# Designed miniproteins, single chains, continued (2), part 20

Each design is a single chain, and the fold is of that chain. pLDDT is the mean over its residues in the fold that is shown.

## One batch from the design tools (miniprotein)

Design m4668
Fold by ESMFold2-Fast:
Structure m4668 (fold): chain A 86 residues (1-86)
Amino acid sequence: MKKEREEASKITEENLEKLSETEPIVKEALIYSEALRAAANGDFEKLEESIKKLKEMLKDLPEEEKKALEEEIEELKKLAEEQKAK
């Protein structure tokens, strides 16, 4: 199960990366996924870069999508702080 989930995650990421060339919403999801991986690997530079990219997208989004993305950004910030505390 865990390995199948990991393979499905990789396939999804590859498909999302391909779609991100044509679909802005998919690009947002891909950046968020990259931020989570950066946090897990202790790559704070990459995590901060991903958060910055998400913030740039935030200002051009409709209010409903903006709220969802703001929640994602705050979650990433919390994760970064938790990792720095360790």
Scores: mean pLDDT 68

Design m4669
Fold by ESMFold2-Fast:
Structure m4669 (fold): chain A 71 residues (1-71)
Amino acid sequence: AIEVEDIEEAVKRLEELAKKELEENEDIESVEVEVEREGDIATVTFTITLKKSPEGTDAELVEETTLVFKK
C-alpha cells in the first residue's frame, strides 16, 4: 500500500502516467484504470492490453495499487 496525502491527486497522477505509457509504448493497445474507494482507502487497478502478435493471442497485464490517505 502507498500512503498519499491526497488520494484524488494520486489517482489523477496515476491515470496521467497510464495515458503517457499508452501514447509512448507502441506495443500497448489500451490501458483501463478502475478506482474503488472505501473511506480513506483507494484501490487502483490498471488493465494493460498488449497488441496482438501474428503468432499469439492478446496479452493482458493487471496491476493493482492500494492508496491510503495519510493524515
Scores: mean pLDDT 68

Design m4670
Fold by ESMFold2-Fast:
Structure m4670 (fold): chain A 91 residues (1-91)
Amino acid sequence: MKKKAEELRKEFEKLAREGEELAREMEKKDPEAGRLAREGIRAIKDPERAEEGLNLARVAASIDPELGEELLKILEEAKKAREEAERLEEE
């Protein structure tokens, strides 16, 4: 179980990095969309702020639907990976 939880935490970190790259691309098109995307990624890294992170990504997607929808999917997958890792660590 610990190995699987560690793999899921690594997947979370990978998804967070992919989200950060998308946020940089969004910022090149619209600085506000990029700012919201970066705040969403920071919030997702905090388990207590995960829902705030998803809401920020939804707002970013309303400004840039193409990159923002992809970011939202990545953050939803990241949240799921973190929650599953935490569940496995609890046994």
Scores: mean pLDDT 81

Design m4671
Fold by ESMFold2-Fast:
Structure m4671 (fold): chain A 81 residues (1-81)
Amino acid sequence: SEEAIEAAAEAGAKAAVDAAKKLGHPDEATLKGLREVGREAGRLAAKGEEVKLPSVLLPEVQKEIIDAAKKAAEEAREKEA
């Protein structure tokens, strides 16, 4: 559903920003870029499409973003069902 896709997008964006802050308080432009990357990853995950993240991100960070997005999409669908 549209709501599940938006929930996953927000979760992905939050996970990306949270991971970046743990790595040393990156500047505002970097945080904005990562938020957009996470948001798009969340939408793709919610649609069941292949999620392609930038190769410069560590595998653990990529996994956190994908897992958070999938969890948010599942929770949103459960509440609608």
Scores: mean pLDDT 72

Design m4672
Fold by ESMFold2-Fast:
Structure m4672 (fold): chain A 72 residues (1-72)
Amino acid sequence: AAPVQVLVLANEVRHHPNLNDEQREQAAQEILKNQEKLDQAKIEALASFISQNRETLTYEQFLNKLQELLSS
């Protein structure tokens, strides 16, 4: 089963105001398909990044941050 934190984060991006509906679902799917590579520290870092950039977040910035975390 997916960690609760991963499911919460995936649901949060599905409601993100700066992303369109397609980008929201793609962001959620990117989180879910990479859940095994996202430990608690990486989930918290991604959640913090999304929260800090709430008003300005682009889909490209989201993907870049996710790839950075997956590569570490």
Scores: mean pLDDT 81

Design m4673
Fold by ESMFold2-Fast:
Structure m4673 (fold): chain A 100 residues (1-100)
Amino acid sequence: SLEDLLKEMEELIEKAKNAKTVQELMDIHYELHLVLEKIIASVKDPEKREELLKVYQEFHDKFYELLVKYRNGEITPEEFIKEAVKLYEEFLKKVREILS
């Protein structure tokens, strides 16, 4: 169900909070993407789908900017994980608001 997919996203964000390495976070990031694809596929309302795609694009852009900063040595691995978790939490909040 959609509620079960949202719970899977919450569980993945909790795993992200406990990630010890950037590699662990990137593995979780991939899993979050797969869950999101299932959510989008389950949403039949075209307006909600459009809103989800916009929120995902915003999240993707911010995550990519953060990843570039990390790769360029502008932020530490610990700062990258912390900021990525904030992006995941904000993303989930917006997804829940759209689907409510």
Scores: mean pLDDT 88

Design m4674
Fold by ESMFold2-Fast:
Structure m4674 (fold): chain A 103 residues (1-103)
Amino acid sequence: TKEKEAKETLLLRFLNEVTRVIQELGDEHGVPRDTLEALLGHVHAVFSMEKMEVINGEISVEEGLEEFLARSGAIARKFLSDELVAKLEKRFKEVRDKLLKEH
């Protein structure tokens, strides 16, 4: 349906922007490539789970993005400093808020 396609498009745009944020902050703060690739792998896995629930109509787009932010933040704390995680979470919330306004 057009609604399902719109949700998939928004979620893909969100994933692309979040991936860019992780790469930019990782580069700016000298995060080792192996650490960054491991973090990205886990973040993409979380995204795939949340996307499936949203697309299947189990949760709303807003709920899926909120769950993604909470879970990705918890994962990031295992790989990055608390200061870097705070910067990541702030940027992720800005991406979410922008895309939800456009949806």
Scores: mean pLDDT 86

Design m4675
Fold by ESMFold2-Fast:
Structure m4675 (fold): chain A 74 residues (1-74)
Amino acid sequence: SARDEVVARLRELIEELRALAARSKDPHLKEGLLKTVREAEEFLASQPDTATLERVLRHLEGLIEQVRAAEAAA
């Protein structure tokens, strides 16, 4: 289902955020990413509707793109 696809993609992004946090040498960025991971896991556990899942998916995709761009510019 569309919901299952969005949930699977969100779980992939949570794993990527966790990996970014693990390799970050900036303690502020590391803490922020780990907080986002915790909040995203709690959000998924609340079983939100598909439209809400899609909004959060877009937000996390944007965050990951920004962090990766910052790593590439370092």
Scores: mean pLDDT 87

Design m4676
Fold by ESMFold2-Fast:
Structure m4676 (fold): chain A 74 residues (1-74)
Amino acid sequence: MSLEARQREEELKKKFEEAVKALIEAGASPDFARSTAEMLIRGYEQGRIKDIEKAIAQAAKSVESANKALEKLR
């Protein structure tokens, strides 16, 4: 197996872990954080997401906004 393939797999694993951590810090449940991170990494692998760091940041911001909205409702 090529060195590039191994590097890519390791990068994707690190990005997945970063996404999960960011989403949990934004207030997502562990299950939601994992499911969302899996969708983001899959989108990145498929070329639908060009900037994974930006996508993770946007997802975390959306979770934080949703939590603030729910807090205002009760």
Scores: mean pLDDT 78

Design m4677
Fold by ESMFold2-Fast:
Structure m4677 (fold): chain A 97 residues (1-97)
Amino acid sequence: MADEEMAEALAEYYSALLGDEADAEKIKAIAKAALEGTLSQEQVDQAKALTAKIQAWAEANPEELERLRAALEELLKTRRLPEVAREAARLIRELRA
């Protein structure tokens, strides 16, 4: 389903951003539940914790965040959101390698 494709793409993107595979499974579960409208309170709390980690990464890497934002805005003009998220994950992995 399109929702499953989106959940997988978001998990790949945030996993690359955080550098932790354990966070990827958590993000995938949260994204899937959010798209299905079945978020539990535990998943809401987990999403808040993940958001805090993402914000911390953004504050530590302002130049990389700006480059990613510019690239994503350009890609969103011509591509679907899941494709953009997967391309962003690839770029982040290259930056971390």
Scores: mean pLDDT 70

Design m4678
Fold by ESMFold2-Fast:
Structure m4678 (fold): chain A 115 residues (1-115)
Amino acid sequence: SVQEFIERLLALVEEIARALAAGDHERAVELFEELLRLVREYRPRSREEFTVVLGLLLQVARLAAEHMPAEKVAELIAKAKELLRELKARYPEFAAEIDAVLAELDRLEAEARAR
């Protein structure tokens, strides 16, 4: 169900935050890739639900940008951008929401490189 799906995403976000706080960057990368896999398999039923999913992805990208080396952040953001472009092609009705997140990912990537 959508509720069970969102609960799984929230649990992954919590696990990623804990891995980052512990300095376990390898675990954080594995969990981030699992998050991207779940989002890729997700079929949006409403704009509101999809906005929540995109918001969680952006939250994790922000946490990674704050806690991880710039090179690893760039790799994770590149994977997230690729997924968002795939989702935009599959769900063009959500292009505006996806473009907003892509713009924020570009900003986070630039900020990480400047550190």
Scores: mean pLDDT 85

Design m4679
Fold by ESMFold2-Fast:
Structure m4679 (fold): chain A 68 residues (1-68)
Amino acid sequence: MKIAIVYTPKAREEAEEVKKRLKELFPDAEIEVIEAKDGKEALELAKKLREEEGYFVVVVATVEELLK
């Protein structure tokens, strides 16, 4: 199972906690953690990773970074 955690810079600590919890639930999963520069890039990366690369994608972002 391939999991990608895409996070915005203000959500870095939350992304690390999500990674830790996912590793506990799915110890054999391949987990990639990717920093996006903003909410727009995070959503674009999530779409590409999900649709083209076959990842199960989790987006971790602050509301402000998603809404601008």
Scores: mean pLDDT 82

Design m4680
Fold by ESMFold2-Fast:
Structure m4680 (fold): chain A 84 residues (1-84)
Amino acid sequence: MLISDENTLLLSGIDESATAGEVYELVSKYANVVGVNMVVDSEGKGKGQAFVEFASVEDAEKAREKLNGKLFKGKELKVSRQEV
């Protein structure tokens, strides 16, 4: 696609028991979050991934810097830019 959402990040390495609310609480400590969308499988179980939309590109960059490599529920978070 020709358009990328520069203020959306893909978080990977999330514990499968984590909720959108817990991800929102974690990320909101570092940046202004607009929304969190958990990726789930056909059984409704988390795939260890979430899309997090930020109020600005600067908020996304700050969150990426603070969260990439951070341990959350015993798992290391990996943060990448969402491009579609």
Scores: mean pLDDT 74

Design m4681
Fold by ESMFold2-Fast:
Formats: structure tokens, C-alpha cells, sequence
Structure m4681 (fold): chain A 93 residues (1-93)
């Protein structure tokens, strides 16, 4: 239903906001990758509960992790801060 899709989106945005706030404060790439893997596990769990495409979520999360591995720590922190702020804006609409 549309209501369940909205609930899934809000839950995913909240998990994204929390993960990216933690990445913005991270001190190393290894710490960021650990947070991203925890984020991936939470996103997969939400996908399973709402009957979403689990394999598509896994694929997109792996692409995100690879993207972060390509960034410097400072670039990754800046991107994470902007994404956390964007997620907060969407949650409060």
C-alpha cells in the first residue's frame, strides 16, 4: 500500500540520517566503512520487513560503500554531513 511505502521511506531516511551523522564525526576510513556496513544491514532488514527488493537494496548499498572508499576522509565527512541535513529536511516535511 502507499501508506506502507511511506512508512518504509521514513524509516530508511531516519536510519540514513543516523548513519551519516556518525560518518561526519568519524576519524578514519575504516570507521566509516564499519558504519556503512551497519547501515547496509539496517537497510536490508527494513527492506525485508516491508517486502521491498532486498537484492536491489544490497546492490545500491555496495555501490555507496565503494563510492565512500573512493573519497578522502574530509570529502566523505562533507558528503555525509550534507546527506544527513538533506534527510532531516525530508523527515520534517
Amino acid sequence: SMEKRREATLEMLKVLKEAFKRIAEAKSQDEMIKILNEFKEKMVEIAKRYGLDVEEIKKNMDKLIDYFKSLSVEEAKKFAKEMAEGAEKLINK
Scores: mean pLDDT 88

Design m4682
Fold by ESMFold2-Fast:
Structure m4682 (fold): chain A 86 residues (1-86)
Amino acid sequence: MEKAKEIAEKYEEKLLAAYNSPEVQALFEETRARVRAVREAAPDDEELYRRVFTEGAVAVLEKIAELAGLPEEEKELLIEALREAL
């Protein structure tokens, strides 16, 4: 977890710029639509909701890290930390 925090702090400005990009914002909208569809179709399926939410969150973080120009090793550490936190 600590290494993920150090990476996030080191690349904070670039990560924030990537987060605010049209590409990432479009991916957020797509992820929200998928999560809503799951909730509407299976409102009591918490496992499916958690899976779709986690997959969407990872995809968004991967895109943010890619646009921010993070090395693969540092990107992988952030993704692992996110999966552990979820």
Scores: mean pLDDT 79

Design m4683
Fold by ESMFold2-Fast:
Structure m4683 (fold): chain A 97 residues (1-97)
Amino acid sequence: MKSLSLEPKPLTEEVKRLLDEAVEAFRRGDGITALEKLMEAADKAGNPVLSLAAAMALHFVKRGGDPREALRFVAEAAKKSGADEIARTAQEGADLL
């Protein structure tokens, strides 16, 4: 059908790798690293609004905010933008922390 100027497979593999790294950070209780990986995943997925939301959540946690609250905020932003895989990963992280 249509050829895209970008190859989805390399981008999809990079996004999945970043989400896997976020999950491993959640398992270690490292909400800051997890939020950084979610921000990178959103950026690589071409979602600047979600990347900004993750950056705001990261700033909130660095200022002493609850990382679970920050991850719920990112999950909600991801759901509203249709980034279902990122939304699921952020929600799983909130449940693990």
Scores: mean pLDDT 77

Design m4684
Fold by ESMFold2-Fast:
Structure m4684 (fold): chain A 66 residues (1-66)
Amino acid sequence: IEEELERLVETMERLAESGDPFAEEMIRLAIGVLQAIINQPSASPEVREASREAIRRLEEILARYR
């Protein structure tokens, strides 16, 4: 899951750097999905920590659109 989240963040960084018109919306969608995962009762502490770190990095990328 950590490797999958790293790949997700790298993909979003690549989209943002390329100037893809859907990058902002895709990043916001990814943050929403990860937030939903954190809120699941079945989410392990490891999944929550990895998801929070991914959200932090995605929010940093999203800040470029402010």
Scores: mean pLDDT 77

Design m4685
Fold by ESMFold2-Fast:
Structure m4685 (fold): chain A 96 residues (1-96)
Amino acid sequence: LEKKEEELLEKAKEYLKEHGKEIEEQLAALKSPAELTELAEEIVEKGKKEGKEEEGIIKAVALLLAYGMRQYGLDPFTDEGFEKYEEKLAEERARL
């Protein structure tokens, strides 16, 4: 990953640790992957309108990261979960 993407991911991981309950409630309310994409886009757009674009992007990335980790049965609110998710993504890329 590029340095800017790595920095954004670290901020998203910290957001998940601090706001885990909020993210969990948002994910539990989703009925489909399309609703996840819609919610993420809405969060980013709201951030832009409020002059908090970076905060909006961090929250949207955190939501998408947590959803992806849940697809692999991983805990999206712990360092162990993040480490296992990175291992899974590396394994998938190596097989492609």
Scores: mean pLDDT 75

Design m4686
Fold by ESMFold2-Fast:
Structure m4686 (fold): chain A 92 residues (1-92)
Amino acid sequence: MEEEIKREIEELREEVERIVKLVRENLPSLIESFKKRVPEEKAEELAREIAISFLRMEIGILKSISKTASPELQKALEELIKELEELIEELE
């Protein structure tokens, strides 16, 4: 039981780390892609809006999981959600 909860927390942490890495690594590529179609200022704005929308969707999924989770898993999810919310603030 305790070992299963620890593994679930570790897997969720790894998933959030992958999400953060995906956003940070792909944001420059997304900006360059949009620069070909729109002015640079709008390309940066559109790329940020897409990244923020993606992060908000992921936060929504984590909040949904939290509703049926154990207290220990809920606490871990709150910390992971905060990490994604901090990334949104960096992008705004």
Scores: mean pLDDT 82

Design m4687
Fold by ESMFold2-Fast:
Structure m4687 (fold): chain A 100 residues (1-100)
Amino acid sequence: MMSEKEKMEALLEELLNLPEIAPLSVKPDLSVFPDLNDVIPNWLDLKEIEELVKEGKIKSVEEFVELIRKMVENYLKYYPEGSYVRLVAERVLKIVEERE
């Protein structure tokens, strides 16, 4: 059986290799999105989650999946329906739910 860390790293590799992933792997530019901190005070992206996994601060796949859900919920809260970024976020959530 794969270790929890190995499984999280494999999921991160799958997500970060999606061609459309760029909007979820960088923090939005506050000069373009000046209200971001008012709507989402604790921003979270895939690179921040990757660092938490590498630092050993995420100890289980369950904790990892919950962080991905929180990240996706932030994107769904900030971006309107039909936006490209929202579609990418929904795809990420589906992949993670299918792999857990």
Scores: mean pLDDT 76

Design m4688
Fold by ESMFold2-Fast:
Structure m4688 (fold): chain A 79 residues (1-79)
Amino acid sequence: MKAVLRARFSSREAAEKAAEEAKEMEGTLSVEVEELPDGTALVTATFESMEAAMKAAKALYEKYAPTGELLGLSVEPAD
């Protein structure tokens, strides 16, 4: 079952850096970055499996949550 990860970052720069790291992760199918009107940015990444998405979510949380760059993170199943 495919999965979608959505991560909101405090800046476009942080989001683009995280997106490049996500592209290199096993099971990544696509990664998109969208800058929001408030200057934050959203990374949307699709993974081959829920397990791959959860591993990516953990890696991004551990790296970007302590710096305050990661504002929110969600993972959901995708058909």
Scores: mean pLDDT 84

Design m4689
Fold by ESMFold2-Fast:
Structure m4689 (fold): chain A 70 residues (1-70)
Amino acid sequence: SMEEQERRDKLFAEAEKLIRKALEYVQETGDPELEEKLGEVIYRYDLARFYNASPEELERIVEELKKLLE
């Protein structure tokens, strides 16, 4: 639906902002565990974008990214 696509677009934009912040944080900390975890979330984000995942799946990715930045 149009409403569902609009929700996905907002979540994609939010995830991209968080990924950029997380990459900067990895560069600053040099933490290999954080780099590995971020890589796993980015991989899932790329797949979700490719197959146009549900808003619920994108919300989970956004929450995982937020948790990495705590």
Scores: mean pLDDT 85

Design m4690
Fold by ESMFold2-Fast:
Structure m4690 (fold): chain A 55 residues (1-55)
Amino acid sequence: SIKERREEALKLPPDKRRQLMSAAGLDPRVPPDRERFDKLSDEEWQKALDEVEKS
C-alpha cells in the first residue's frame, strides 16, 4: 500500500529523503516543510515517488 511505501521511503538514506521532499515541492532545510512532508496526502506521495524513481 502507499502508506507502507511511505514508511519504507522515510527509512531511506538522507539524500533519497531529500529528493522526495524536493519532488513534493518542499525544502528540507525548512522545519515547517519537513513537518508538511510527513503530512503529505497519498496522492502527493505517489507523485513525489514517481518523480524520484524516474530520475
Scores: mean pLDDT 71

Design m4691
Fold by ESMFold2-Fast:
Structure m4691 (fold): chain A 71 residues (1-71)
Amino acid sequence: METAKTVEEAGKAAADMLRSMGLPEAAERVEREARRLAEKAKEGMPLKDAQDQLARAFAEAASAAGRPVRL
């Protein structure tokens, strides 16, 4: 339960950061991935694995938008 909430909160923060950088499509992609990972966390995915996958999704979404990002 808490793991899914933590992933959703991290996803929201990452999406808000991408929007502040002018990348709304990347923000939507990260929000979608965060929701998917939160569902996986409810199914038993460890928090660390969910956070690692969310961080990769953030970096990939930003890179696809043509901007390099440090995590």
Scores: mean pLDDT 76

Design m4692
Fold by ESMFold2-Fast:
Structure m4692 (fold): chain A 79 residues (1-79)
Amino acid sequence: SSAASSARFAALLAAVAAAMARYRSISREALVDYLVRETGASRAEAVAFVDQLAAKGLLLRDAEGRYYSPRSTGTGTLD
């Protein structure tokens, strides 16, 4: 249902934000695993969500192909 989808989306967003705050950059596999562990989403859902965020510019890729937030390049603290 739409309510469950909205709750899942919010949980995935919060988990991505937490990962970006904790890790300055994170590999796609590690990010997907983190989302699955934190939210209980399937790998397919986590992959699709990461791809959606990247498509909207909410996640960027560095020279190593790792994901990072355009608003944070720190080590998970405000530096």
Scores: mean pLDDT 75

Design m4693
Fold by ESMFold2-Fast:
Structure m4693 (fold): chain A 74 residues (1-74)
Amino acid sequence: MEEQKRKAEEAVEEVVKKALEETEDEDVREHIKRAGKVVKRHSVEKGWDAETARENTEKAVDSVLDNHRRFKAK
């Protein structure tokens, strides 16, 4: 269980790190970091494996990017 938690947390951190490397916009970076914290907490509470944690983190990051473009664009 502890190893699964660690792998899930590492998967979340890796997805967040890659997303942060793709943007220099501080508002977007702030939202990505916040989304990552929420997903990391859920991965531990729900006992997600690394694959599930990665998929949910990617979805959360995509939602942040989509919302940011939508609010910025109209």
Scores: mean pLDDT 77

Design m4694
Fold by ESMFold2-Fast:
Structure m4694 (fold): chain A 78 residues (1-78)
Amino acid sequence: ALLEETDEIMEEIQEETIKVLVNEGVPESIAKRAASMAAEDLRDEVATYVESKGKQAAYEEMLPKALVKAREIAKEIL
């Protein structure tokens, strides 16, 4: 179902965002919070891409946006 597919992609985006931020020196607790906040802010856009273009296209388009947003949030928390 679309909701299940969107949740799957949201989890993958969050996991990759956390890995990238931790590798860039962000503490894991802050990386998790920033990734979660960024992903939730983008949930509706991810769902729209999954519905129109499928999971792979949604991941490829939305991961860069999530990374930019999560980095900004992490800087504000630090």
Scores: mean pLDDT 84

Design m4695
Fold by ESMFold2-Fast:
Structure m4695 (fold): chain A 90 residues (1-90)
Amino acid sequence: SAAQAALDALLAAYNAAVQALFDNLPNLSRAEAKAKLTAILTDSIAALNALYDATGDERAKALADQLRDMLANVDAVVDEMEAAYQQELA
């Protein structure tokens, strides 16, 4: 369906943005990584809310709620992302 295709596209864009941030972590300060993650989360939440308003798809609302919780705890998410990057280098 068009609603499923739109949700899949938003998830693919979100995952690509997070992966690009992860790959670029060694070139960023913690403050820069936090700012970039905050922007990705904010944009993704807005897009998911717009999809929910247009389609009533409860999955879009549930995902927006999850990303909003991540945004509220963005410092911890950045710290976990940096730790995961260091583990992959070991």
Scores: mean pLDDT 88

Design m4696
Fold by ESMFold2-Fast:
Structure m4696 (fold): chain A 69 residues (1-69)
Amino acid sequence: SELAAYENMTPAMQTMKDKVLERARELLEEARELGVPEAIRLAQEALSSSPTDGMLLVQRAEDELERAR
């Protein structure tokens, strides 16, 4: 489960996961306001991904939002 996986992470991975979750939440809100389907999808996927995959998905969501602005 996500909870058990988080508890077994190193402190560095937990910090990365926390930052990914915070940023993904912000990007998801912005993507919904701007109506950018691809950014919404990427941000939602980042919320449930591993820390490393989540960082990549967050970056992709940011890139999609920059194109939409």
Scores: mean pLDDT 80

Design m4697
Fold by ESMFold2-Fast:
Structure m4697 (fold): chain A 58 residues (1-58)
Amino acid sequence: MRERIAYTAGTIAGFEEGKKRNLEGGIKAWVAAAQSYGGSQEMGRKAGEIGAKLGLSV
């Protein structure tokens, strides 16, 4: 349950920041959302991988 919620919240945050042409901010928000819900370590790990690949400091 939390996994789906964290994913959806992160995705929405990412899309909104993307519209503002702030992709880094959107991804960072998505990582934070995935990690904060704690119910899905897999979600957090995937988000972290994306952030690291883009050179983001979370």
Scores: mean pLDDT 57

Design m4698
Fold by ESMFold2-Fast:
Structure m4698 (fold): chain A 69 residues (1-69)
Amino acid sequence: MALERLLKKAEELEAKGDHVKALQLRAQGYVLKEEYDKALEIAREAEALDPSMKYLVLTIEQQKKILAA
């Protein structure tokens, strides 16, 4: 349910041209699915468009490291 709402919101943002926020939400969706590599790929795309999104990349990398530890 939370994942479905998040993905729906991302689609709405993409339709409005808010591509960076859509990528942010999609990356969060993949984190919820524990698909960290896919989440990182999307987060890095967001960072390339908006450097402030570097925090998202770092957060996902840290979450992946904690899970592996």
Scores: mean pLDDT 79

Design m4699
Fold by ESMFold2-Fast:
Structure m4699 (fold): chain A 93 residues (1-93)
Amino acid sequence: MHKIIVEAPSSATIVEQTDTRVIVTFTSPVSGKTYEIEVEYDDKHKLIRVFLREAGSSERKLSWATKAEVGETITVFVTTENGDSIELTVTIL
């Protein structure tokens, strides 16, 4: 049973979903680079962590971290190095 639901804009695609982890792929219209946005829910600590990685890179950067309780909905903005911003809505189940 999924512990989080992630809603992404039409410009982004959900490529992986587990009970606590969702990966969204986004291609920057400015740079043409493809990024993976990883949303992770740590149920033990009630934390959402969001990581940004350029596709093909081994480097994963922490972009957002916040506490989230069951039933909360959080809006997360992920910004790339070229100033692209992608909005994700994360709901804790």
Scores: mean pLDDT 80

Design m4700
Fold by ESMFold2-Fast:
Structure m4700 (fold): chain A 83 residues (1-83)
Amino acid sequence: MLQERLDAAAARMRAEGKGGGEAMVEALKEAYGDERVGERAREALAAGVEASLAFQEELAEEIFRDEGMSEEEIAELKAKHSL
C-alpha cells in the first residue's frame, strides 16, 4: 500500500514537470507525511546539496524498511526511482 501510494505520487509529480529530487520529496510528503519530511529536508538543505540528496535516499530507505521491505527490494526501488 505505501509503495503503491509513493509510486503513484512520484509518477504524478514527474508528469507535472517537477525535477526528480523535488518530485520525490513531494511524493514522500504525500505518502508518509509532511511533518516527518519537512523538518529533515530543511536540515539537509542547510547542510548542502550532497546532504539533501543523501537525505532523500535515507528517508526513502527508512520508510521502505519500516514497511517491511527487504534490502533487495529497497535497492531495486532506488534504481527505479533514482534514489
Scores: mean pLDDT 60

Design m4701
Fold by ESMFold2-Fast:
Structure m4701 (fold): chain A 70 residues (1-70)
Amino acid sequence: SLEDQIDTVLAIMQTAPLNLSVYLAKGLLEKLVSLGEIELAREFVDRLSEILPPEVAEELRRYLDELIAE
């Protein structure tokens, strides 16, 4: 499920280098937006904000906003 993919990515991020975490997060955000799962994508970014540096979490939130914008 998409929820299982989110949990797996978040678990990997606990021990992964920051660049790999950002790569995985962007890939999953692109997938969620392409599937129309906008609310789930926003929840994912909120959860990322709890585990990533604030500046990186802000970058990912901006990235999500760009993916949603027409």
Scores: mean pLDDT 84

Design m4702
Fold by ESMFold2-Fast:
Structure m4702 (fold): chain A 73 residues (1-73)
Amino acid sequence: SVEDRYQEVRERWPELVEKGLQLIKDGKKLVEYGKTVQPSEKIINEGKQKIKEGQKILDDLEREMYEVRQALA
């Protein structure tokens, strides 16, 4: 049901927000590290991928919550 979907999103929310934000932080640190401390395009690209993954988690979560809230209205 839509109510079950809303509850599922709510239960996953804190964990997914933490995961998304952590990936963005870790990715930004890797990009900086690969540019400054140990120059490496591989490390920079790994950092950029982590940022994209973290942003996707947050964007997907916000979209899913929006869709479920619209269905409940």
Scores: mean pLDDT 86

